# Designed miniproteins, single chains, continued (2), part 13

Each design is a single chain, and the fold is of that chain. pLDDT is the mean over its residues in the fold that is shown.

## One batch from the design tools (miniprotein)

Design m4421
Fold by ESMFold2-Fast:
Structure m4421 (fold): chain A 85 residues (1-85)
Amino acid sequence: MTALISGTQLDDLYAIGVRLPGASDEELERVREALSAEPQVVKAWVDPEHELVIALVDAPSLDEALQLVEDTLRQLGFTPVVIPP
C-alpha cells in the first residue's frame, strides 16, 4: 500500500502527515503505534476521517523527520512517497 507523506515545521518540531488512502482504522492505528514507539516521535495520532496519521517529530531537520517516518513505514511494508508541501 502506498503511503503519502508530507511535512511542515512547527516551532522546534516537525509535523509529519501520513495519508493512507483506503486504509482501515486498524491499519491507521498500527502506523500510529509504530511511530509512537520511535524515541524522536513526541506524539502521534490518527485522523480516520482523512485516512491520516500525524506525528510530531523532534529532529534536527525536516529531511531527517521525513526519513524517520519513511523508514518506519517501509518496516511496516508500506511504500512511502514524499509529497512536496
Scores: mean pLDDT 84

Design m4422
Fold by ESMFold2-Fast:
Structure m4422 (fold): chain A 99 residues (1-99)
Amino acid sequence: SMAALVARVEEEVDARLAAHGIPRESLTPSERALLLAMEIIRRYAREEYLAYLAELEEKYGDIFDELSEEELEELAREVRRRLAELAGLPEELRETLLA
């Protein structure tokens, strides 16, 4: 079950954040959904994740510090869009990532 997978990853992520002194409530629902989606992708869609990181490196390289606020917002939207397009993500996560 995808719901069982998401619940397990959420528990593991929450435990890891707590170990670093970051309480769950310090994150917005969208930030929490993004972290969960990234962790799920990293574990279960590694090839797609690595391919996307390579694409980002090609487009932006080491110039992230030189990006404007508008360019950073565009990059964040593109990341959320890519995550939402992955097969097997729960609909609730997809809706949150596209919001």
Scores: mean pLDDT 60

Design m4423
Fold by ESMFold2-Fast:
Structure m4423 (fold): chain A 77 residues (1-77)
Amino acid sequence: LTPEEQLSAQKHFNEGLELEKKGKELEAAGNLEEAAEAYRQAAVAFRQSGTKEGLKKAVEADVQAGLLDIKIAVNKV
């Protein structure tokens, strides 16, 4: 990776971590729909990092968003 590519990857990975943290905080507060959205945004940022670690984190974030969607759907019934 060039220095520019490495900095871009790190920036996107850090954005993913911030969005993941926001998702966890929203989930703890009971804001499940907003938490699911934050996890999806985190997954996008992690994928944009282009790293193996980023891809792994993106999958984890997508799974968390999916679990929250299920909780939201059950609670709407």
Scores: mean pLDDT 85

Design m4424
Fold by ESMFold2-Fast:
Structure m4424 (fold): chain A 99 residues (1-99)
Amino acid sequence: ATVELSDEELARLEAIVRANLAAFAARYAAEQPTTPEEIRALLVEFLEALKAAIRADARLPADVKDALVAYLDALRAALESDPELAVRTGQALLEEAAA
């Protein structure tokens, strides 16, 4: 994907991602998912919330939003077909939220 972002657009995306990562980490801690299916459900919720936040942002260009939403839709499809990917992705997001 060749989406070119300005420094301001990148900083805005980082803020959106950070807020959604914090929400994901809080939900994970509260629900303590133990199965790939439970982890996948939280990841799908995270991706849909992230897509909604990206779409709702007034300052991101429409083409950037469309490209990011398409990427997140593809990731969701991959997570729904691969339980091991869901577990690994969940762990990676928790590590990012802690950083």
Scores: mean pLDDT 81

Design m4425
Fold by ESMFold2-Fast:
Structure m4425 (fold): chain A 69 residues (1-69)
Amino acid sequence: SVGTEKVEVEIEELSEDEYKITVVAETERLARNAAEMALKDLNAEEVERKIERLEDGRVKVTVIARKKK
């Protein structure tokens, strides 16, 4: 496993019940795992996901999420 120092996570509140989670990591696996962990911590459900490979070889995962229950 790779430490969190190699993973960048940003969480933005879009509304009372909506979040935008942006993850940048060295591998797609790390980015997906970090996004999944953020969703669990927020108790939120994934609505949309976008995955982009950056020119420096890192992977960016953007998730739009809605609060559960």
Scores: mean pLDDT 80

Design m4426
Fold by ESMFold2-Fast:
Structure m4426 (fold): chain A 95 residues (1-95)
Amino acid sequence: LDERVEEALAPVREEIARLIANDTPENLRRAAELIIEQLRRVAEESEHRRELEERIEMIREVTSQYEKARTIKDEAEIKKLAEEMRKKAEEIKAK
């Protein structure tokens, strides 16, 4: 299932990687928004819509955490979120 998410995100992968590389809260939010928008777009046209919808829900939760981090302006928590996002991308590649 994560492999399907990887394929769906391929067109925006480079932009997401650039945003995550400079782990600011705005860049992390932008990355999450790009992921959500791309997954929604692919889900509307795809036969594996349910798998993509589950991932969209997960990403919405992560996006909510990014917004919370922006509000509290906790740099350490923001960096931790960036690291977790990188780990998730690596896990998707491995599986």
Scores: mean pLDDT 64

Design m4427
Fold by ESMFold2-Fast:
Structure m4427 (fold): chain A 86 residues (1-86)
Amino acid sequence: SEFEKEMERIAEKVAETAREVGLSDEQIELARKTARDAMEALKESWEQAEDVLGDGLNKLIDHGEPAGAVRVARAMVEELKKVKEK
C-alpha cells in the first residue's frame, strides 16, 4: 500500500541517520523498527506514536551513546510530523 511505502522510506531515512551518527548495526535495526512501529501507532493518534518513540529511545540509550540516540529520536519525530501534516 501507499502507507507501507511511506513507512519503509521513513524507516530507511531513520536508519541512515543512525548510521551517520555511528550507532551499531543492532541499534540501526532497532531505530528502523521503532520508526515502523511509530508510523503504525500514528494511525490511531500522535499520543500513541509518542509512546512508541519513548520506548524506542529508552532501548537505544541502553545500547549506546545517549546523544546519538536523542539525534535519531529527533529525526523520527520530524519525519512523523511531516506525515501528520500531509
Scores: mean pLDDT 78

Design m4428
Fold by ESMFold2-Fast:
Structure m4428 (fold): chain A 58 residues (1-58)
Amino acid sequence: SVIEKVIMHDYGLSEEELEELKEVVETQSDEEAIEYLMEKFGLSRKEAEGLLKALKSL
């Protein structure tokens, strides 16, 4: 819950957009999800890895 709110605030996501993002990253390989997050949000690989782990821990 706290992690979800932090992600939503930092990336300007609604709760519904966060759920869609979680489904997208869950259906892809870790490498594909990392590349997606890097491209969509302009994250470094390390930041994208951190976000992926946070999303998977929800």
Scores: mean pLDDT 77

Design m4429
Fold by ESMFold2-Fast:
Structure m4429 (fold): chain A 69 residues (1-69)
Amino acid sequence: GPSPPYPVLVRLEGEVVTDPETGRRVTISGVEDFEELVTDDAESRERLRRRILERVGEAGGPEAVRLLL
């Protein structure tokens, strides 16, 4: 059967995130966590990651990543 939704922590430390507003690459320093209910599978984690990147674009720049996470 389908997996139930679970909270997951997405850690972006050392990851390079592209700001969609400026096209700049931002390296995440430190451990930032984003928690959301997802299914226990790789596709749901990728969807969550995509949403995080979209939110970076909405708020803009490195400070926006800190506010999101």
Scores: mean pLDDT 48

Design m4430
Fold by ESMFold2-Fast:
Structure m4430 (fold): chain A 59 residues (1-59)
Amino acid sequence: MRRAIEEELRRRERALLEAVRASVDQLAEIHGVDPEELRRRAEAAARHAARERVRQALA
């Protein structure tokens, strides 16, 4: 059971990180921000959100 939960968490993290990376380039262009800094912050937020969603879904 725990392994399945861990795999689901990793899967959701990957999907969310991919979506974030695609969006970050566009947001950086629109706002004139350093894409590397924005990507780093967005990835941290995405990982947190993914973990929270999996935790809530399994609770």
Scores: mean pLDDT 71

Design m4431
Fold by ESMFold2-Fast:
Structure m4431 (fold): chain A 109 residues (1-109)
Amino acid sequence: SEAEELYKKGEELFKEGRYEEAYELFRKAYELDPNFDKALALALLAWYLTQLKKGEPEEVVLKELRGTLEYLTTTHPNPKELLEILLKLAEEENLPEVVKIVEELLKEL
């Protein structure tokens, strides 16, 4: 599908550290397939890494990420599955502050 093709290209860009470009492709993949939780999770992570690369203070970006994830726990049809995917990705990318936020939210579900 077009969503899967965009997702695969996004993964390639993400591996290259091209987070802003990866974010746009993951976001588009999720817009085409709203059940594509892995695309949403990678979009959130790519957004986070883009902000850090641009020099945004980590504490501010983490607060915005937490707010977005808290909103998603109330509005997303599969919040636990989404957070479990995001947790695995954050662990693979060695992002301990993101891991901490996701683990805290999973305990509340």
Scores: mean pLDDT 89

Design m4432
Fold by ESMFold2-Fast:
Structure m4432 (fold): chain A 61 residues (1-61)
Amino acid sequence: GPLEVNPAELAKDPEKAARTLVELRESGAVTDEQIEALRDAVLSLMTPEEREKFEKLLEEL
């Protein structure tokens, strides 16, 4: 379900990761703390290049 996201899978696709975080926040189904924990987990599993792309996408959304 939307609450059961795998950070390792999201880390492979920065665009999908960014969209997933935005959708979770907009849905109201998760707390801000859960969103930040997921963001931190995804960032920790990314390469520097993937992290840069992910952060840029979050700024544009």
Scores: mean pLDDT 76

Design m4433
Fold by ESMFold2-Fast:
Structure m4433 (fold): chain A 73 residues (1-73)
Amino acid sequence: SMEEEFKEVKAKVEELFKEAKEAIENGDMKKFEEILEEIKKLYAEFLEKEDNIELQKEAVEYYKELLDELNEL
């Protein structure tokens, strides 16, 4: 189901977010930028597949919260 796909996307993004924090701690800005592009791609691909408006809204809210957290790093 698309709900399960969204859970999988969130799990992958959580792993990428952890890697992004490690990249910043190590001063590896190139890796950090690559991880941000991967997150953007996963999010965009999910939105293209998802037809449920409420689940799309949840995905948008989740992405905005992630961007806010990444901007605070």
Scores: mean pLDDT 75

Design m4434
Fold by ESMFold2-Fast:
Structure m4434 (fold): chain A 78 residues (1-78)
Amino acid sequence: SSVEAAIEEAVAYAKQGDLASALSLLASVIGNAHDAEEAERIGRLALERLATVPGEALRAQLEARIREITARAVASHL
């Protein structure tokens, strides 16, 4: 799917150390979710895929930002 492709592209950016590009893509796909359930599902998938990114500190920063983005997207539908 386009969502899965965007998440994999974001993971590739993260593996290159490009936090800004990774977060931009993830914020876009999570923010464009049609409802709270989809936003939560996309956010969860992103966190699962980010587990493959080497570098504990970089991964922790990405995971924290994705949790924030997902929470805001979920709240916007409630």
Scores: mean pLDDT 84

Design m4435
Fold by ESMFold2-Fast:
Structure m4435 (fold): chain A 82 residues (1-82)
Amino acid sequence: SEEELQRALERTQKVVEEAKKKSIDEAANMLAQELIDLGQEGYSLEALRKAYEIAVEGIKEMGGTEEQLRDAGGALSQARAA
């Protein structure tokens, strides 16, 4: 639903802003965990994909590594399985 998608986007953006105050390693872990949490709470695949896009952009803006980007992809896979 539109409301579900909007909640996922707002929630992920809030985590990105909090993550920017942390080390890159801690920030990447926070964003990966948010994807897992959204999946466990039953958010749709569409919402999870949009949250992933926001998380990846946040990690890239903070200077994250290719490994951290792959870890975010793993978190998305785990979220989709939940």
Scores: mean pLDDT 83

Design m4436
Fold by ESMFold2-Fast:
Structure m4436 (fold): chain A 101 residues (1-101)
Amino acid sequence: ELSPLARRQLERGLRLVEKMGIDVRETAEELAAFAVSQGKTDLPGPVIVTAAVLLKLNVPDEYRLPSAIGIIRALFPQYYDKAEELAKEAVELVDAYRAAH
């Protein structure tokens, strides 16, 4: 299962996204379970939430990285300086999930 810190970050991110009218909880839980199955128990919550938004909105491949950067900076301003790094992890999670399904 996800580490306690990763789970707390995920729950905070899901609440923020829900307040914006986007329901990604089911997709985020599927991605969290997938990440754990790949041995990634410490993925940051912003990474999982961002990946869930990309999947739920079916963002095209060519827009995934810039969209992920924008989502992280908008929803998680405390990670503004790390947005590109976290966005790359979110895109990698989406790509791995799609390859497995």
Scores: mean pLDDT 83

Design m4437
Fold by ESMFold2-Fast:
Structure m4437 (fold): chain A 55 residues (1-55)
Amino acid sequence: SAEDAVRQLLDAFGLTPSAAELATLAALNQRGQDDPSASDEPLWRLISALLRAQP
């Protein structure tokens, strides 16, 4: 599923998103695939925030 794919990718980078964060990321990624012209900025902002939160 999209959520499983996103979770596995983030896990490979040492990120452990919450269930809510994972659902939001999967929804944003799916929206981008359904409409390639849609802005991907919200997706990248959330990913960047998760990366910056790493110890």
Scores: mean pLDDT 68

Design m4438
Fold by ESMFold2-Fast:
Structure m4438 (fold): chain A 94 residues (1-94)
Amino acid sequence: MLEEVGTHPVAGSPAPTWRADSAEAMVEALRRYAPKVIRNAAAERGVPDERVEAQIEAVERAAEEALRRAPDADAASELFAETLNRLMTELAAE
């Protein structure tokens, strides 16, 4: 489905609205939530603060990348969520 429509069922200008409003809102919500999730996971595993801070910085970078590359809110949210999951897995592996 992605390759067929380019992520949007609409052939017009609504893409900027979703990209500017919905995509930003979803990514921002995840950015706000991610540090708490990472710190909670790190605390349970005794990960040092330095690594926690580095992962939070990586999350912020991932959020910017998701918003920049994603054509809509759904794609941005999915891309960011996958990166967040990977970063949390990396913390667990330490």
Scores: mean pLDDT 63

Design m4439
Fold by ESMFold2-Fast:
Structure m4439 (fold): chain A 104 residues (1-104)
Amino acid sequence: MSERDKHFIEALYEILSSVPGVEARVEGNTITVTFADNPINAKFGKELAEILSQYPGIEVKVEGNTLTITLKDDVEKLMTDEEREELLLEVGMLALEANNELAK
């Protein structure tokens, strides 16, 4: 994995781990995310899967309350730096909304 891919995975992991009720684990090019059994975490997981599935360099698998996010081996050819920054921004905004709802 390139340093660029590593930094991207680490940034995504930090954003996801900022949401209460979200447990994230990184292994190589894969992030496994488990959501707590509540409506806010369920909505966050659904919207996260919808956002990530729009990016050609990302593989998303949904199984119950667990989301598996994998960077494809050819992600550098499938996604620009701008698209990576856009993804992190979109996920960051979604995480902020989830945090705001959980604080109510």
Scores: mean pLDDT 82

Design m4440
Fold by ESMFold2-Fast:
Parts: C-alpha cells; sequence; structure tokens
Structure m4440 (fold): chain A 103 residues (1-103)
C-alpha cells in the first residue's frame, strides 16, 4: 500500500538523521541528544503516517516533516552544518513521498 511505502521512506529518513547526529556526536551530552531525537522522530513518524491514512494533501504532510526537522534543530541546538545535512535528508524523503502519493 502507499501507507507501507511511506512508512519505509520515513524509517529510512529516521535512520539517516540518527546516523548524522551519531557521527557528529563529540561527548556524552550529544549521545543523549541522539536517544532523545529518536523518540521525537518516532512520534513524528506516527503523526505523519496518521495524516497519510487520513488522506491529507502532500502540502500538509510536507509541512509536518518540516516542523519535525525545525523542532529537532531548535530543541537540540544543532549546528548550521548538521541542520543543513538533516534538511537535505528531509528534502529527499519529501520527494519520495510526493512520488508515492501521485501513484
Amino acid sequence: SKVEKIEEVLKRFQDEVLRILWDEAKNDEDIAKVFRARIDLLYGRKRIIELVKEGKSFEEIQKEIDLLVDSLVTSYNLSPETAAKIRDVAEKAKKEIEKILKE
């Protein structure tokens, strides 16, 4: 189903974001942020999948992904460089979701 395909995209998005945060971690505080970010990403994915199941537009789904990314950047005080990497990963995920929704 389209829902299952989008769940796979969002799982890859989560894994790539966590990989970026893990690779950039310099101390125990940064490692703790990775675990907290995983919880935020899990709940964000659940919310986005609920929107997909409700038949919400790609525009609404895209907005929720952007809000999730902005929340991570702000809540964990991510560097501009780390934030840019995460936004690039989010842009790729949004494009894959748009393609799936157009099927």
Scores: mean pLDDT 89

Design m4441
Fold by ESMFold2-Fast:
Structure m4441 (fold): chain A 63 residues (1-63)
Amino acid sequence: SAAEQAALAAEGERAAARARAILESQGKPDLGERVAAALREGHRAGDPERAQREAVRIYLEGS
């Protein structure tokens, strides 16, 4: 539904903002942006589990 799509998009934006802020505070703003992008796009695509898994992979490979 449109409401479910909007809720997923909002959740993705909140997750992305949180991840970006945390990684920027750790001196890794570029990694933060990459992780944020994965979270945002995966939630918009309706696959939050894949979004989280990809974000973790990017973080571990980019740390």
Scores: mean pLDDT 85

Design m4442
Fold by ESMFold2-Fast:
Structure m4442 (fold): chain A 55 residues (1-55)
Amino acid sequence: MRQQQVDKAIDQSIAAQLDIEGIDSLSQDEIDAMRKTMTAVVANGEKTRAEQKAA
């Protein structure tokens, strides 16, 4: 529940900040890369927690 809200807020905040600076072309690529990285980190964290519980 909260995780999805935080993820969306961060993505939106970054997009808005980059747009203010006038970086329209590069901003889309950077946002996409950051979004992927955050998703991977969350997934990795969840897996680590499950593995630690099974250990």
Scores: mean pLDDT 63

Design m4443
Fold by ESMFold2-Fast:
Structure m4443 (fold): chain A 75 residues (1-75)
Amino acid sequence: IPKELKEEIEKEKKKYEELEKEYEKITGSYIENGRNPTKDPVVIEGMYGREGIEKLKKQVEDAKKKLEELKKKVE
């Protein structure tokens, strides 16, 4: 496996993990406020600003897909 590809995978993995933690922090804050819902995106969007949550969710999904695509190229 090329060293450059390994380094790119590690970088993208870190980026994905950071974005996922940010998304969880926002959803965790909603739950902590005593709403006691599931991590339902529709409910969270209504409470924390739909555009902000949708943007973050898309960034997490895009980062995950990019990471999966890079891992597939290593197989």
Scores: mean pLDDT 65

Design m4444
Fold by ESMFold2-Fast:
Structure m4444 (fold): chain A 54 residues (1-54)
Amino acid sequence: MALEEMRRLQRNIVEAGDLLLKAGVSEDEAIDYLSRNALLTPEGTLEDARKLLE
């Protein structure tokens, strides 16, 4: 798997998470959404998103 491509996907997912928080979505709901959207990314992406949502 190409690291650069994974990093770009991670940034896009993180930005999506930030938008969800701005929209007033709860942390748990945002994590669930990101989890489904990040099915093609490693678990590490979800951990980063989780920290962002804290």
Scores: mean pLDDT 62

Design m4445
Fold by ESMFold2-Fast:
Structure m4445 (fold): chain A 90 residues (1-90)
Amino acid sequence: GTKLEFSAEPEPGGVVTTALGYDSNGNEAVYAKAFGAPAKVRVTNLTTGETKEVTLKPGESWTWSPSGEPLSTPFKGVGDPVVVSAPPPP
């Protein structure tokens, strides 16, 4: 199936929670939610080399699959959610 690489970069003072899961076709999919500050999320489809970037506003969640298929309900993670924090701006 399709394999993804992703990163999340919260602005200073922010936190972003990310998770990998699967869509209905068994391809990797991404969940992200930003808190406290905007966050940039970058996803690369390792099968095609395509990259997608999105900026999340504080409190906004984003769910994405490269196939465009709806994610499984409940969302099935392949690992524990990752929390990324940045220090407050100077």
Scores: mean pLDDT 67

Design m4446
Fold by ESMFold2-Fast:
Structure m4446 (fold): chain A 64 residues (1-64)
Amino acid sequence: GPQPSRRDVITQQLLRFALQGGSAQQLQQLMDELGVDQQTVRDLLPHLPPDAQAQIQQQLKQLS
């Protein structure tokens, strides 16, 4: 059957993170689990709903 793309998997997990109101530490753990860096997350932000973008961007600021 069709496999979800790596981008689709990452995007779906970032959306779930945002909907759960995750913390900066939880975002770091998610990035480590997915094998992605902060730049990859930033590059995917335009593909997420605005509310999810805002939540993730706030947590990324806490990690820098």
Scores: mean pLDDT 82

Design m4447
Fold by ESMFold2-Fast:
Structure m4447 (fold): chain A 84 residues (1-84)
Amino acid sequence: SVKDKLAEEVQRFLDELAKEFEAQGKTHEAIYLEALAGTAVMGLYYSESVEEMKEIVEKMAKTLSEIVPQEKVDEFVKKTYDIL
């Protein structure tokens, strides 16, 4: 389903970012990204429309913009919207 593909991409993208942060010794930021992934994936499973899934992605992108470079945020939005 679209939800399954979107949840998988969200988890994969944030797992890769968390690994990069952990490799740099940024353990707290890595833990935060894993927690963010879990929250977003749960939100996606409870969503009932494409519009709700888009809102979750947009809120996540805004949160990510506080801790990762804009180029990574743009990549996240592109990959998630390619599934939607």
Scores: mean pLDDT 84

Design m4448
Fold by ESMFold2-Fast:
Structure m4448 (fold): chain A 80 residues (1-80)
Amino acid sequence: SAEAERMVAALENAAAYVESTLDASPREIRLAVGLARKEIELAEELAARETDPAHRARLEAAVQRVREAIERGEKRIAEL
């Protein structure tokens, strides 16, 4: 579905945004992580109603990439 494709793109953008803030202030990293978590919540709501298994798999993979970016951001904050 076009909605699933747009959500995957939003998740990929959220992960990239967290990665782009890793050399920024802890405040900026926290804001990027917060936005990324909201994107995961929206994606999980979409995945719950998605009937195409291929679209669900792409959403799940994109969510996992965002979770990994969040973990890197949180680790970076802990090291500062």
Scores: mean pLDDT 88

Design m4449
Fold by ESMFold2-Fast:
Structure m4449 (fold): chain A 79 residues (1-79)
Amino acid sequence: KPVVGVAVGDPRGGTGGKLSSIARERILSVLGDEPLKVGGGSSDSPDTSVVAVKDGEVVYEHGETNDYMKQTAAQLSKQ
């Protein structure tokens, strides 16, 4: 089953793949109750850059993002 891959773009946040509850709620309000696979950085801030990819397409984007984040989200969506 397709999973929504989410990349958090703050490299200073570490490698835990943590997403704030507010950012998660925003993504789910746009995409519905989709299963999320979170990776990249870690942040409790709702203002952190976030990219969500489903079936190879960017379905949600917040803040300043880059190709690395989009690639990471795409890889997570394939797991």
Scores: mean pLDDT 69

Design m4450
Fold by ESMFold2-Fast:
Structure m4450 (fold): chain A 97 residues (1-97)
Amino acid sequence: ADLERARRAAEEFGEELRREGYDAVRYTVLHDAADRPVGVLVWGETAEGRARLRLLSPAGEVLGEGEGPAGELLDRVVAAWREDGIAGAAAALNAAA
């Protein structure tokens, strides 16, 4: 799939994060077992160790968003992604919102 919409939405969220004091902004493209892009995870971290994360579909739709302690939230989202893929990651984020 063309990720242009997802990348644009991720850039817009990254700008929002920087305005809110989440300075360490990162994103990653999530791929399935067949190396197909299935989503974009974008997040920022504060100096106090807080993170805000958004999971985007390839079309740029928000699948999940959450905020919490950076290490704990990232570990939870990664664990959910490994077990249940994009749906697990979205559910883990939405539980943190």
Scores: mean pLDDT 82

Design m4451
Fold by ESMFold2-Fast:
Formats: C-alpha cells, structure tokens, sequence
Structure m4451 (fold): chain A 82 residues (1-82)
C-alpha cells in the first residue's frame, strides 16, 4: 500500500489548522516541517512529496504560498540528493 494516503492526511491536517488560523505562514511552516521529517525518515517518500508539491504549484493561486512551497521543495531535493 502506497504511503500516499498518509501523506495526503498529514497535508490535510496542516491545511485545516492553517485555515482555522487564517494563516498562510502556518501552512508554509507546517508543510516545510513535514518535508524535513520525511527527509530524515524516508528519502524516497521525501522525493515523492517534492514531486507532488511541484506538480501542485500551478494550482496555487496565492503567490506567497507558491513561492514558499517551491523553496521548501528545492531545499528538500538538495538534502535528499546529498
């Protein structure tokens, strides 16, 4: 069974908390921390999450969120390749 369901659930939880707080910063920080956790736990899952995020970037209308997500994804890629 692919860990995709777990990844989606964690992202949904982060998104829900950020929405409740009405904070783009909470969303960016939550996702960044999640990616950092996956780098340490499973580089393969981290790579998959990076690909998912990059694929979602064109759908993100908020520029701050899109830039924050892109930078986090690029940083995660560098750490996984190391």
Amino acid sequence: MAPIVDIIKRLSDISLEATRANSVQMLIEGIRKLMEQYVEESPKIARFVVRMIKSSLPSIKNEELREGMLKSAEETERRVEA
Scores: mean pLDDT 74

Design m4452
Fold by ESMFold2-Fast:
Structure m4452 (fold): chain A 56 residues (1-56)
Amino acid sequence: SVDEILAYLKEKLEKQGLKLSPQSVQDITANLRAVDSPSVRELRERVLKEQAERAG
């Protein structure tokens, strides 16, 4: 998932003629690892499931 997000960002920036700096890659990777923790992922799935059950 982190590698996929970095690939999408590189492609998007290349279309604009821009490049990701090494520092930006490190910052994005650290942020994605923090957000992509198992506990945060499980919490998101529970919230989305609860919202879907209330909407249906």
Scores: mean pLDDT 67

Design m4453
Fold by ESMFold2-Fast:
Structure m4453 (fold): chain A 88 residues (1-88)
Amino acid sequence: AIEKGRELKEKGLELILQAGRELGESGVGSAELAQRVLEGYRLAVEGLRTIAESGSEEERRRAEKEIELVKRLTLPALTHGREILANS
């Protein structure tokens, strides 16, 4: 369970980082980049929740803090991404 949670978290964070790099290089946002950030967020939070449910008390506390951080850091991109996807 914990291993699966870590795998999902890593995949989610990698998607967010890749989308951020592409945005930085092009200077242009797109529905594809927005969808990638949304999917990355979904996977990262799902993985962190799995770690919180299956891990030790310390791992649970760390995972909860990491969920808060991921939410805070991705909120602007998620808001913009949802607008693009809702109007597509």
Scores: mean pLDDT 73

Design m4454
Fold by ESMFold2-Fast:
Structure m4454 (fold): chain A 87 residues (1-87)
Amino acid sequence: SSAEKYKQLEQAYKNKDWKKAAELFKEIFEELLKKIEENPEKKKESLEKTLEQLKEALEYFKKNNQKEMAKALEEQIEKVKKILEEL
């Protein structure tokens, strides 16, 4: 479930386990893409929610001086923004 994975992601952040956080983040993003494909009518809402979650994660990684993860999140944020602009 998405709720379970977000809890695991939060725990990985608290533990400074950036490798596990990156792996969980990829899984969450893949599940989001699948959910959008299965429920096109919820696409905009799902993407907007994801954008906010990505922004919160970006703030966390910047605060913890994780520049490589922050850059990866900035790239994901721009991808989500482009999809939203094309809707």
Scores: mean pLDDT 74

Design m4455
Fold by ESMFold2-Fast:
Structure m4455 (fold): chain A 66 residues (1-66)
Amino acid sequence: SLGENVARGVEKLKAGEKLTEEELEALRIAADALGHPVVRRAVEKLKEGEKLTERELRALEQAARG
């Protein structure tokens, strides 16, 4: 499910693991639904292979929890 892929994606990011395309797509859908600028920016950076800041990772974690 979307929620499972979002939660798994966040856990893998915290562990320093690579995300699958399905997990990246789930995060993108969730970011668009939330409309939160920091979450949207974090997903953009992940798609470009960039490292997230602690603030961006925290925002994704909170999005996955709520």
Scores: mean pLDDT 76

Design m4456
Fold by ESMFold2-Fast:
Structure m4456 (fold): chain A 73 residues (1-73)
Amino acid sequence: GKEKAIEGVKISAKDLEKLGLTEEGKKMVEAVEKEDFEGFKEAVTKALIELGVPEEEAKKLGEEAAKMIEELS
C-alpha cells in the first residue's frame, strides 16, 4: 500500500536527482508522504516539462501518475 508507493516515488526521485531535478524529486516524495496528490501532480508535471515533455502532455501524465499513487495508497 502506502509504504510501497512512497518507496517507488523515492526511487524515481533518485533518478530525477541524477538528471539535475533534485528539488522536483524532493517535492514528489514530500507530497506522497503527506497524501498531497495535487502537490504530487504539480511536481511530476514540472519535472516532465523540464525533461522536454510538452506542457499539455505533461499535465495529463502528471494527473495519471497522481491517480495511480492515490489508488496505491
Scores: mean pLDDT 78

